# Designed miniproteins, single chains, continued (4), part 111

Each design is a single chain, and the fold is of that chain. pLDDT is the mean over its residues in the fold that is shown.

## One batch from the design tools (miniprotein)

Design m15851
Fold by ESMFold2-Fast:
Structure m15851 (fold): chain A 92 residues (1-92)
Amino acid sequence: MIEELKKKAEKAKKEGNYELAAIYYSEAGELLYKQGRYDEAIEYYKQAADYALKAGNNDLAATSYENLAIVLKADGRYEEAEEYLKKAKELK
């Protein structure tokens, strides 16, 4: 459930567990993508990448950018998708 994942992410943020926050934001983004809620999925994957970077987990951040690019392509935003794929590549 997306609302439950939001609450778990906020709790993880408050506790300073940025990696766990990134994971919950990524899971929420995936559910939003599956529901066709692309703008919300984009925002959640951006948050997942940001918190992964704060946690020092470049692999998780790269995966979040790759998932963000998938949503952007589904939404017809191909140029933005290419930019995020380049960011993901630089983190590997």
Scores: mean pLDDT 88

Design m15852
Fold by ESMFold2-Fast:
Structure m15852 (fold): chain A 105 residues (1-105)
Amino acid sequence: APSREEIEREVEASLARMESSVYRILARNADKADHAKTSALHAQISKTYAERAKKSSGERKEFLQKVSDLEAQLSAAFAAGDSAAAKELALALSETYRAYAERLE
């Protein structure tokens, strides 16, 4: 039913807004993160999103591919100890999730 699709989109938009907020917190605290552990975590998130993108289509696929690419870059920035680059990439992820949420609303 149309109401089911509307509910599913509302849930996905809410989750994307939550992720946007999480990446804003990461950006503010990039210099305080355990660089090795955080690098490994974001490398794994990148791989997970790449796999999800392969099973998706349209705007959702483009969103998942963009998140995967930014997560790989964020992992590399933390591995290099580049807190300034990590902050900018975390803000880019925050904006990517925010923009996706707005497209679902």
Scores: mean pLDDT 88

Design m15853
Fold by ESMFold2-Fast:
Structure m15853 (fold): chain A 74 residues (1-74)
Amino acid sequence: SMLSREEIIARLEQLKEKTTDPSAQKQLDLAIQLVREGKPDEEVILVLSETLETNELTPEQRQTLVDIIRSLSS
């Protein structure tokens, strides 16, 4: 894995803080909760993939989510 679970949570919380879209904030909050609760990586990946698909994100925000998905997929 490229990122620790603590690093994943920190990056997701930072994205949530910088995101103005309530829908994206809700999806990121769900992903954070799933990681904290130790839910299967597949469930976290599904939420993050939906966040990428359904929201207008900057290239930097998109890259951060892709990096997290790759870490969880490893």
Scores: mean pLDDT 82

Design m15854
Fold by ESMFold2-Fast:
Structure m15854 (fold): chain A 80 residues (1-80)
Amino acid sequence: SSVATVTITIPNYEALLKKYGEEAEKALKELAALVSKRIEEQGGHALVEGDTITVTLPNASEAEARAIAEEALAEALAEL
């Protein structure tokens, strides 16, 4: 059994925070929750630390885990 770990940094966080303030913080919290849910649906785990999400996926290569994490982030961002 292999376990892969990848880290997601919320894109454009500083720009979003500057433009939207408290609304950005709320949206980022929702985005992190959506990413976590998507990763859990894939059998993985997500750890949220500030604006950073650490994704752990079982039975995935590093490349596969990265692709899944990037897709989860893109889908979550589109949901907002």
Scores: mean pLDDT 79

Design m15855
Fold by ESMFold2-Fast:
Structure m15855 (fold): chain A 69 residues (1-69)
Amino acid sequence: SNVDLLVGLLKLSKVPVKAGDLQRALGLDEAEFTEVFEAAVARLEAEGYSLDPPLTLPVDLEREYLLKG
């Protein structure tokens, strides 16, 4: 699923990743990406990870995120 792919991309990255680069990697439109990103962050938080900075809506595609756990 796109959620599993995004979870994997966030876990694999050792440096902050731009949201727009994640959207392009998944090939999703902005609305689809927002739903997938929210679901991925919820799953990661349930696993004990946190996103830095915290996800805010609407998603700023120029913002860089790093997963901490």
Scores: mean pLDDT 87

Design m15856
Fold by ESMFold2-Fast:
Structure m15856 (fold): chain A 100 residues (1-100)
Amino acid sequence: MEEALKLIDEAIEKVKQLIEALKNGDFETARKLAEEVADLLHKVGELVRDDFDIETDVTIALIGAAVFLHLDRYDPEDGIRLAENILKTLEKVKEKLEEK
């Protein structure tokens, strides 16, 4: 659990940076941060695979991060809303991991 918490804390920090990059119109930095978030969440998913509830939330956040990697063009405001939803999901995952 401590290892998964550390990776989630890193992912949360990168999503906050992703939101800032999107607000500044820095889509190249946003894409790189989304890729780093996806890599972190893939590792978390392996660590929490036996917990269906936490794994489901991690998978939802991973799919959200992947949207930034597959879309060549998107409205920055929609991108910010997606990133904020990913952040909320990751904060929920952190809270559930801390309960164990």
Scores: mean pLDDT 84

Design m15857
Fold by ESMFold2-Fast:
Structure m15857 (fold): chain A 77 residues (1-77)
Amino acid sequence: SLEEKAQRVADAVARHPDMTAKEAAQLAGLTLDEASEAFAHLASGIPPDPNAVEAARKAIEEGKTALEAMQAASDAA
């Protein structure tokens, strides 16, 4: 589920808060699309806000940290 994917991302970041969003996605076993939705879910809930999804995707692609990606998604929601 999206909630389980979001939890896997949160667990990865909790262990390594300085990791990139891309690294957190890889540790959680997620594609870019799944990771973007997972970060957006953490920011806006289900269904995730489309603005939060786009902000998360951009942050992941730009090599931002996982915490920066969560903040970007939260700010866009």
Scores: mean pLDDT 82

Design m15858
Fold by ESMFold2-Fast:
Structure m15858 (fold): chain A 61 residues (1-61)
Amino acid sequence: HMTPEEFLKRVYDAALKLVPESLKEKIRQAYEEALKRYKEGKPFDEVVDELARRLQEILAE
């Protein structure tokens, strides 16, 4: 079984493989924000949706 935190880490690791070095810092910030929101008690599905939206914005740059 994968924990919510492990799932977010796997998404982060996958995203890093898809972006140039210049965007990796933005990917890291998106991941850290998602972890923070999850730890603050935000529903996991909303955290995942927000992370996905932010990653799409970064990839469009």
Scores: mean pLDDT 82

Design m15859
Fold by ESMFold2-Fast:
Structure m15859 (fold): chain A 82 residues (1-82)
Amino acid sequence: MKVKLVIEGITAEGARGLAEELELRGYKAEVEVGEKVVITVEGITEEGAVGIAEELALEGYTVEVYVDGKLVSKFKGKPDIT
């Protein structure tokens, strides 16, 4: 199953770091950096992908989760309040 995480507010470096972590966990991850970051993950469950998106939203990012091209979840990040 292919999952796409569309992430707003993350840096290109942060996105690559996240992809490396996913690869270390045994998933295949590809990063596309534009106005928003898209991370395509293969080998993960829908529940696992939603969990990653929720964690990213807790870190302040806005994340949309697409499974096989369909939007299944979206999380709006909390602003990082210093």
Scores: mean pLDDT 77

Design m15860
Fold by ESMFold2-Fast:
Structure m15860 (fold): chain A 73 residues (1-73)
Amino acid sequence: SQEEFDREVRTGVAVIEVAVDISILKNRKLTKEELEEMIKRLQEIADDPTVSPEGKALAREAIKIAEEKLKSL
C-alpha cells in the first residue's frame, strides 16, 4: 500500500539522516548552535511514530553523543 511505502521511505530517510549526523559528530567540530539544532532534529526522529525502533535507537545514540559534545564546550 502507499501508506506502507510512505512509512518505509520515512524510516529509510531517518536512518540515513542519523548516520550522516553521527559521521558529522565524529569528524567535525560543531558550534553550540549547530549541536542544539542537531539534537532538536534527532529528537523529532526519535519521537516519530513512523520510524522503526532501530531507527529511534540510532537517533537516541546520536543525541547522547551530541549532548556529550555540548557539555565539553
Scores: mean pLDDT 82

Design m15861
Fold by ESMFold2-Fast:
Structure m15861 (fold): chain A 94 residues (1-94)
Amino acid sequence: PLKEEENERLEKLLEEVKKLDVEEIKKKLIESKDYREQMIYLAVLKEKGLSDEELKKLLEEAGWTLLVEIDKAAEAGDYEKGRALLEELRKKLA
């Protein structure tokens, strides 16, 4: 993997996303399957003044919060919780 090229791509994405309307950024966040791109959309939306409540709703719709909870469950060794959260994530991404 070319980390330098990926970093350049993400930096260019950040600059382009800053120029977009809030509604377009929200749509891109929800439709994105790349969590690094979702992080950029989220950061720009926060900078543009979206509330923590609105950001949380978008993250839940995008499945991001489920991914974070899956990682936490796996780290804790909670297999049953991790499995249930994975099933929820699959449903949200289908």
Scores: mean pLDDT 70

Design m15862
Fold by ESMFold2-Fast:
Structure m15862 (fold): chain A 105 residues (1-105)
Amino acid sequence: MEQKIKEKFDELYKKVKEVGAVETLMSFFGAKASAKLVDIFGILNSLDLSKELVKNKILSKDDADSILTWTVKEFADYLENKLGEEALEKFFFLLSKRMVQHEAL
């Protein structure tokens, strides 16, 4: 299980390094850069994602509600440009873990 998570992380993060976080998330969600996260996941799943990001110290509690208003581009730009490489790596590792252990929505 840990090996599968690492392989999925390596695949996704290589894509991030090659084309950036915006393009990687667009491909993953099958969505446009301008699409709202809440429209992709729905309100409850967006709130669950927000809580998990806060738990993993990727998102502050003050920024948690902003996920309901963010586009794919705004979220990717927040991870990549505002928080930097460590937060970006943590997010894609978390995403990879979710894909392997839980059904991707």
Scores: mean pLDDT 74

Design m15863
Fold by ESMFold2-Fast:
Structure m15863 (fold): chain A 80 residues (1-80)
Amino acid sequence: SAEAEALLAAAEAALAAGDYRTAIRLAIEAIKAAMDDVDVLLGIGYVLRAIGAELDAELTGDWRAAAEEVIALARELLAR
């Protein structure tokens, strides 16, 4: 969807700017926007995986790795 693609592009821009928390939030919103298309249950699984990555970053402090992982999840879902 155009909304999901725009949110993913914004997430990638935030990652490039070093704003990892914003990148994670925007990538999760891209996943949620993609759920409106066909794969609602699959999309829920991707959202839960993304939340898990964000929670791991709260414990480890590796927000860049979390942002890269959540963006990869959004790209994977949007490629379906």
Scores: mean pLDDT 84

Design m15864
Fold by ESMFold2-Fast:
Structure m15864 (fold): chain A 99 residues (1-99)
Amino acid sequence: DDEEIRKLIDELTEEIEKTGEGEVEVEGVSLHDALLIAMEAAWRASGRAVVRAVTPEGIRVRVEVEYDREKKKSFVRIEVDGDTPKAKALRERIEKAEK
């Protein structure tokens, strides 16, 4: 839901602007959308965003993005929980990507 994603980005951005970091938990969101939420919020606010998501397939993921606007430095970390074949396949895809 585009409106729900936008709301999450706005809420996370406001929290990061106030404290330097923010965290949200969401269900039924793809890894792509979780990463989008974390990146957009971190880049808008210049800080650390954490998104804990359960994908539609039931995989638990944690996305952490930090962005320092003045230093022009970014950091992305993605963690996948579980030993199911789907979780292992997702983790392998992430490990093969440059981060």
Scores: mean pLDDT 80

Design m15865
Fold by ESMFold2-Fast:
Structure m15865 (fold): chain A 59 residues (1-59)
Amino acid sequence: SREDAIERARQLGRGLEAKAAAAGLDVKVEVTIEGDKITIRVQIGDREVVIEGDASEGW
């Protein structure tokens, strides 16, 4: 479901933060939902990684 896909995206983001913290990195993750589009933005220092998924298809 859409809610399950969104929760999986949020869990992925928090997992990334936890792994980065264990490596001594300061990482911030933001999850944005627009319709069925899920965007996870991961900021690592001065760099940004963007991961996109579709809530209707599941992640």
Scores: mean pLDDT 76

Design m15866
Fold by ESMFold2-Fast:
Structure m15866 (fold): chain A 97 residues (1-97)
Amino acid sequence: SLEERRERGKKEVEEIKKLRDQFGPAEAYRILAEKYEKEAEKSTDPLEQLALYNRALSFYLRYEEETGEVTPEQKERIDRFSKKAEELAKKITELLE
């Protein structure tokens, strides 16, 4: 529902703010990215995995933006998550056919 989405959005904004206040913006986004990656790896539902990997990728992109520098390690990690999301999207497409 829209109300449930709004409440989830508010909780996420509060979690982001709390982590940013404690660790700074770059580190906060890295922590969130790793959290969602870990949750994706635990999930057995391809749709849930895709959503969680997309969330992890989003936060890694924010981490890159906040650091202002793209290290080879950061680029490799972003590319890896993009590939995982693409593989899961293909798997979901096969399940829907």
Scores: mean pLDDT 74

Design m15867
Fold by ESMFold2-Fast:
Structure m15867 (fold): chain A 68 residues (1-68)
Amino acid sequence: DLAEALEQLASLSELEKKKQEALNRLTELAKKAKVDVETRREYHEKLKAAKSVEEVDEIVKEWEEELK
């Protein structure tokens, strides 16, 4: 049933949305700070490995501290 699948996807959808927002934020920060391709790739890999919204928030905070 589609409704059953949608309930299971709800938590994954929230995490994916948060990751997409974080990726957009990384792109903005990288443009301003002139971050090299290797550093940006490393940050993106950490973001992809995140298992919760809380982990995504911690990763974004780390980027903002490093790329000020």
Scores: mean pLDDT 74

Design m15868
Fold by ESMFold2-Fast:
Structure m15868 (fold): chain A 80 residues (1-80)
Amino acid sequence: SAADAMAELEQELAKVMEEFKKRLEEAKSKEEIQKIMNDAALQMNKLGQEALSKGVPKEEVERLMLKAITEMHELVQKKL
């Protein structure tokens, strides 16, 4: 169901964010931080597209994606 797909998206985004936080703590350079950000963004975009294909409403996907991306940017700003 769309509800199951949305719950899966939330769970997978949480996993991406957890991995992002771990990699960010270990990063030693701005270049490494940029690669970590790019890797996370690519994973999030793929998850969003999969959720859309499974019938999750576009508005809900965009809301969850924006929240995750905003948190990612805030964490990077605190690291720098």
Scores: mean pLDDT 87

Design m15869
Fold by ESMFold2-Fast:
Structure m15869 (fold): chain A 66 residues (1-66)
Amino acid sequence: MTWTREENGVVVIGGVKEVPEGYKATVVALDRKTGEILAVEEAVFPTEEEAIEWAERTARRLIEEA
């Protein structure tokens, strides 16, 4: 599962992928004007639901911090 959000001059790309360790959530924040990577955060969770919740919270935080 992959999704994109754009707010406050920041493009956030979130994804959740099944891996041998569980479910890996990845969130990448980019500056819309320059395309510069502002942040990359990753975490692994035992369930897909936890991974999705973390990714959405992290994406929201990164948008609010920009």
Scores: mean pLDDT 81

Design m15870
Fold by ESMFold2-Fast:
Structure m15870 (fold): chain A 104 residues (1-104)
Amino acid sequence: AEELLEKAKEAFKEGKYEEAAEYAREAFRAALEKARETTDPFEIARADALAAEATRLAAEALVKAGKVEEALEFVREALEEAKKAGMDIAVAVAEEKIKELEEL
């Protein structure tokens, strides 16, 4: 998850927004899977923070790529998956991004 998020940030800095969105979406899914694998609250909290950052970056990258509908679809999916996984920070970020994207 962390390595994928780093790649997403680098692609975003280079203006490679579609590539950044792909890496960020993969980072989100990797963080979600990590949260599902562990019962350690510390590991879940780390995965939650990673998923939140990945959700934020994926949404921003998709908007920059002109793919607002894809951004909204991804963030809605991320919200539902984060709720099921008990990732409260990722839930809050996804809800905030949905409101922001619906204004576009």
Scores: mean pLDDT 85

Design m15871
Fold by ESMFold2-Fast:
Structure m15871 (fold): chain A 72 residues (1-72)
Amino acid sequence: MRKAREEAVRELVRGVSRVQEALEKGDIKKAEEYAREAQERVRELLGEVDPETAEGLVRALEESYEEIKKES
């Protein structure tokens, strides 16, 4: 569980950072791509993560995606 949890957190942080940077640069298509990739990667890792951590990861990803929708 420890390694999978750390990888899930790293993937989410990386994805959220990429989405935010793309949005700040006005590259909405790039931001949407990063959000999709992060969603798929985190989804693969969620089954190996404790419920509290999984909930936090999902919330952070949803917030990033909502920002993309508002700009689209």
Scores: mean pLDDT 70

Design m15872
Fold by ESMFold2-Fast:
Structure m15872 (fold): chain A 62 residues (1-62)
Amino acid sequence: SMEEQAAEAARAGIDILEQMGITPDETGKNAVLEGAKQALDEGLDMSTAAARGAEAGLKALS
């Protein structure tokens, strides 16, 4: 489902943040998920959605 794809992309986005030494809180995690959903809705692939999610999470933590 689209929700399962968004959750998978969000997990990958969180992994990107953790590789950068960032542990997102609930606000950051929610931003990652919404960023990933938006990218998937735009027809972007899973890897791009994960990166967009990570960008959104990073911005929310700034």
Scores: mean pLDDT 84

Design m15873
Fold by ESMFold2-Fast:
Structure m15873 (fold): chain A 71 residues (1-71)
Amino acid sequence: GPPPDAAQLEQMRREAERFLARRERELEEFLRRNGLTPEELRERSRDDPRYAQLVHQMETLERLREELARW
């Protein structure tokens, strides 16, 4: 199909922003329900691959937020 125009790119950016905000809230709620801070999660990730996966998710969300800021 034709390349996305400026209006379509703006719509995609808004959809990505909503998706990212939802994922960030879901992660924050998960940490709160389990009595974990992001700092505790990073510390525990050194010894436990389950926590390493959650840290990877946090870092991925941070990278995506930075990418949207550059959009």
Scores: mean pLDDT 81

Design m15874
Fold by ESMFold2-Fast:
Structure m15874 (fold): chain A 85 residues (1-85)
Amino acid sequence: GAAKEALETVIETLNRILEVSTDLEIQILAGVGLLAIAVYRSLGDDEEGVRIGLETLKRILEVSTDPKVKELAEEGIKKVEELLA
């Protein structure tokens, strides 16, 4: 379903941000977001996992100064929102 594909997209995007970011604040935001998503996923709440993931990506986009991190966050947000439309 759309929620599962959106959740997989959020997880993939956050993991890619963790791989490319050298900013500790961005790494903490992505790591905490992934941990929260894992908790909701374990509870079977994919919709809440997607919500937390989108909020995390939007926060990363707001606070990051790295153009590559911003590009990954923006593309991830767009793809997730298109899957949920």
Scores: mean pLDDT 87

Design m15875
Fold by ESMFold2-Fast:
Structure m15875 (fold): chain A 84 residues (1-84)
Amino acid sequence: SNVQQAQQLLQQAQQYLKQGDYKKAFELAKQALQLLMNSAEDHNLILQGIGSLLRAIGYELDGDYKKAAEEAIAGAQQLLQQMS
């Protein structure tokens, strides 16, 4: 399922974050967040996902890939918790 795939991507994103590969962590976390948004049946959850994605992109534009990855990971975790 998209939820299981998102969980796997999120675990990989967390591993890359610990290794200091912030760009890979961000790309994987962004993919996880997008999959969860596509699987969400609640419009409020989709809006929360959009908010997290926009904040993460804001950090990316500032060149802060660590904060971008952390924001995307936090957003994906929040969606998973509310979808469970």
Scores: mean pLDDT 87

Design m15876
Fold by ESMFold2-Fast:
Structure m15876 (fold): chain A 92 residues (1-92)
Amino acid sequence: SAMEQALKLAEEMISLLQEAELELEAKKGPIEYQMTLGSQILHVSVAKLLQDPEHFVFAARQVIEEAKKWPEEFKETSEKLIALAQQIIQIA
């Protein structure tokens, strides 16, 4: 089902966001990016809990907007997150 696909993509997104958070902590990255990652993890987690298409689209759009602001050193991770978020929007 579309919801099962959205849930799997959300789980992949949470995993990538958690990996990005660990990388930022290890590199002593800016605190604003660390706080933004925490917020994104929360939004995606809430969307999974609610299983509501509108919440999935909202969380995915937030991830896209924030990932676009990340520095070049996180480009690979940001591009993967944007791709996953776009897939969630298409399915939801």
Scores: mean pLDDT 74

Design m15877
Fold by ESMFold2-Fast:
Structure m15877 (fold): chain A 66 residues (1-66)
Amino acid sequence: SMEKIRELLERARKALEEKNYLEADIELGVAQLYAAVVKAPQEVFDELRKLEKEVREAAKAAGVKL
């Protein structure tokens, strides 16, 4: 399931690059749930939080409501 978190993070980053902010937000939400269930290390939550802020800021700049 750590592998699933990595896959979701990769998909979220790709969605962000493609300016698909809603998809990036959804993938990150799912990744956060997996991380909580498997009690992932703090570094994983830090990475999720950093990417979430990046997605949120990019969406706001583009006028997209998440």
Scores: mean pLDDT 86

Design m15878
Fold by ESMFold2-Fast:
Structure m15878 (fold): chain A 88 residues (1-88)
Amino acid sequence: TLTDEDLIAAAERVQKEIPPTLEALRADPALRDELLNFSSDNPSAAKLAEAMRALLAGDWETAIKHAPLELRLALLAMKQGVPVEELV
């Protein structure tokens, strides 16, 4: 069972990783192509890839829709300019 504290901590970790990950994807065409062509039979991995592609394209609404819970909270907090704890 996840506590609110566990969810906040996980989302804050994800929030810190989003800008450097997007910068790496924008700087490396090969890494970007790997993401764009990524496919998986695991629904969680597939949804994460869809969310990351949407973020790379600047489509925050689609990214939030496909994101797993921790990433979704991080993206909502970033979009609204509020701390993650305000969303939990």
Scores: mean pLDDT 78

Design m15879
Fold by ESMFold2-Fast:
Structure m15879 (fold): chain A 115 residues (1-115)
Amino acid sequence: MTGLEFLEILRDEVLEAVEEGKKAGLTPEQILDLATERVAQKIAERLLESGELDEITPETLAKLKEQVRAVLDTLARDILGLTAVEFFGLTVEEQKEALDRWLEQHRAAEAAADA
């Protein structure tokens, strides 16, 4: 799985978790937990399908959740100067704009590395 493919999965699963969480009346912290679980699960399934992972274990999911949380903390800090919890307190439109900006920066960096 490429870094860009990881970021595309993260963007899609985060936006779905935010829409579901806000509709259900979840707190920003609960939406962050939901998003982290959904991204980690989707990444594990993709790695299993590609043969990069033989089995989805609880230990593998726990490690992926830690990695996803670190990525979300980095995104919130680097794009908006926020914590991950504060980021999940934003409007869906603000979250989408931040995720799209972050994904575009990574696409540009990957293109520059190939030049």
Scores: mean pLDDT 81

Design m15880
Fold by ESMFold2-Fast:
Structure m15880 (fold): chain A 82 residues (1-82)
Amino acid sequence: MNVTVYVRGASREQAEAIARYLEEEYGAEVTIFPNGDLVASFEASREEAEEIARYLEEEFGMKVAIYPNGVIMASGDGKEVG
């Protein structure tokens, strides 16, 4: 199915790591915006969408929602430690 991943509240380094992961594993077309937000679009299975959601939750502590239409919304806490 067509999957679109929206990531917000990530640091620059986190956004770059997520972009590389999606490009290398899924062949995603990824855009990183100047504010650190990320949008990626690619073809993937339901299982791959769930794996991506788990990756974002476990590695970056993001809140992730998967919608039936293939949209994945991920939000970081935007907390910088000192």
Scores: mean pLDDT 78

Design m15881
Fold by ESMFold2-Fast:
Structure m15881 (fold): chain A 78 residues (1-78)
Amino acid sequence: SEEIEELVELARRAAAETLNYLTAEKTDPAKAQEYLARLHEIAEENGRERVKEALELLVKAGGEEAKEVAERTLRLLE
């Protein structure tokens, strides 16, 4: 459904900021903080609970790698 597609896209967007944060953390701390800020902006704009719901859907729709990044994203939003 369109609702599921929108949630999966939201989750992938949040997960992408997490992946960028993790890859930048050791080489460019300033850029890593920008990615973390973008993740928090996504949660603020869309609602924390809805972003968590979207990440749970990414776990179901994605593969093993998507699940790991989604779980990391959930932990960063704690």
Scores: mean pLDDT 81

Design m15882
Fold by ESMFold2-Fast:
Structure m15882 (fold): chain A 94 residues (1-94)
Amino acid sequence: KKPKIFNLRVEQDPNDPRALIVRFEYEAGDGNILFRVEIRNLETGEERQLANAENNEMIIRNLEIGATYEIRVRAINTTTGEEAESEPRIIRVE
């Protein structure tokens, strides 16, 4: 039984123009769930991953102003090895 990520929201941090706040909702089966935020710069193709085992909110820092990023959240059941990925969210850092 795979976890599910839904209602992915991404917004710029009003206190840091180089940071994005990522929020999402999830449904999980039995076991321990690890969340990983995956971010890709669409101009360079560079990818970065951030992991947080406890929260469904993450902050991505040190982004390039003017760049467009694709953001996905992966939920990993560390007990079963089952994974689920969110729909991508595309945002330009302004």
Scores: mean pLDDT 79

Design m15883
Fold by ESMFold2-Fast:
Structure m15883 (fold): chain A 98 residues (1-98)
Amino acid sequence: QMSPEIRETLVKYAVENISAASPETRILSIKELVNLLVSDENPEVRENAAIILSELAEKHPELLQPIRDEVINALVKALQDESENVREAAALALKYLL
């Protein structure tokens, strides 16, 4: 399992890299996070995807607007995740988007 400090650093780098990317690359990156959130077998990967989406929703909600419905649908699905951490991160992201 990833340490909290390493996770925080990787989440910050992901958010910074996505926000600095071209619009095309940004959409592809967000779609990959959505895919990881709803389909990855590892709950820690799903949790990290949810946390990154939550940070994007809080700091850069405009970057999610082009695929807002896709992101919201994935986060709503993640509210039923077996991992409490995934459910909490998804709920927080939805709070920032709604």
Scores: mean pLDDT 84

Design m15884
Fold by ESMFold2-Fast:
Structure m15884 (fold): chain A 83 residues (1-83)
Amino acid sequence: TLAARDALAAKHAAELAALEARYEDRPDDPEAQAELARELARLAAEAGDEHLAAFYQTAADYYAGKISEEEALERMREIIAAA
């Protein structure tokens, strides 16, 4: 499983670098931030970090306008407390 773990880590490192490069110039674009947060949630879920995945999914919902800032902060606080 060491080789599988190292391959997964390398894949995620490359995907994170690609996401950073893709979105580094759009910090105030809500659609771009929602896309970035969704991709980060997917990578966290693939890594088995369900709390981090839930945190980024909450950020994605906020940037997509699905939830209020107050609701997003409450959900993030609950996720951090559960982690």
Scores: mean pLDDT 72

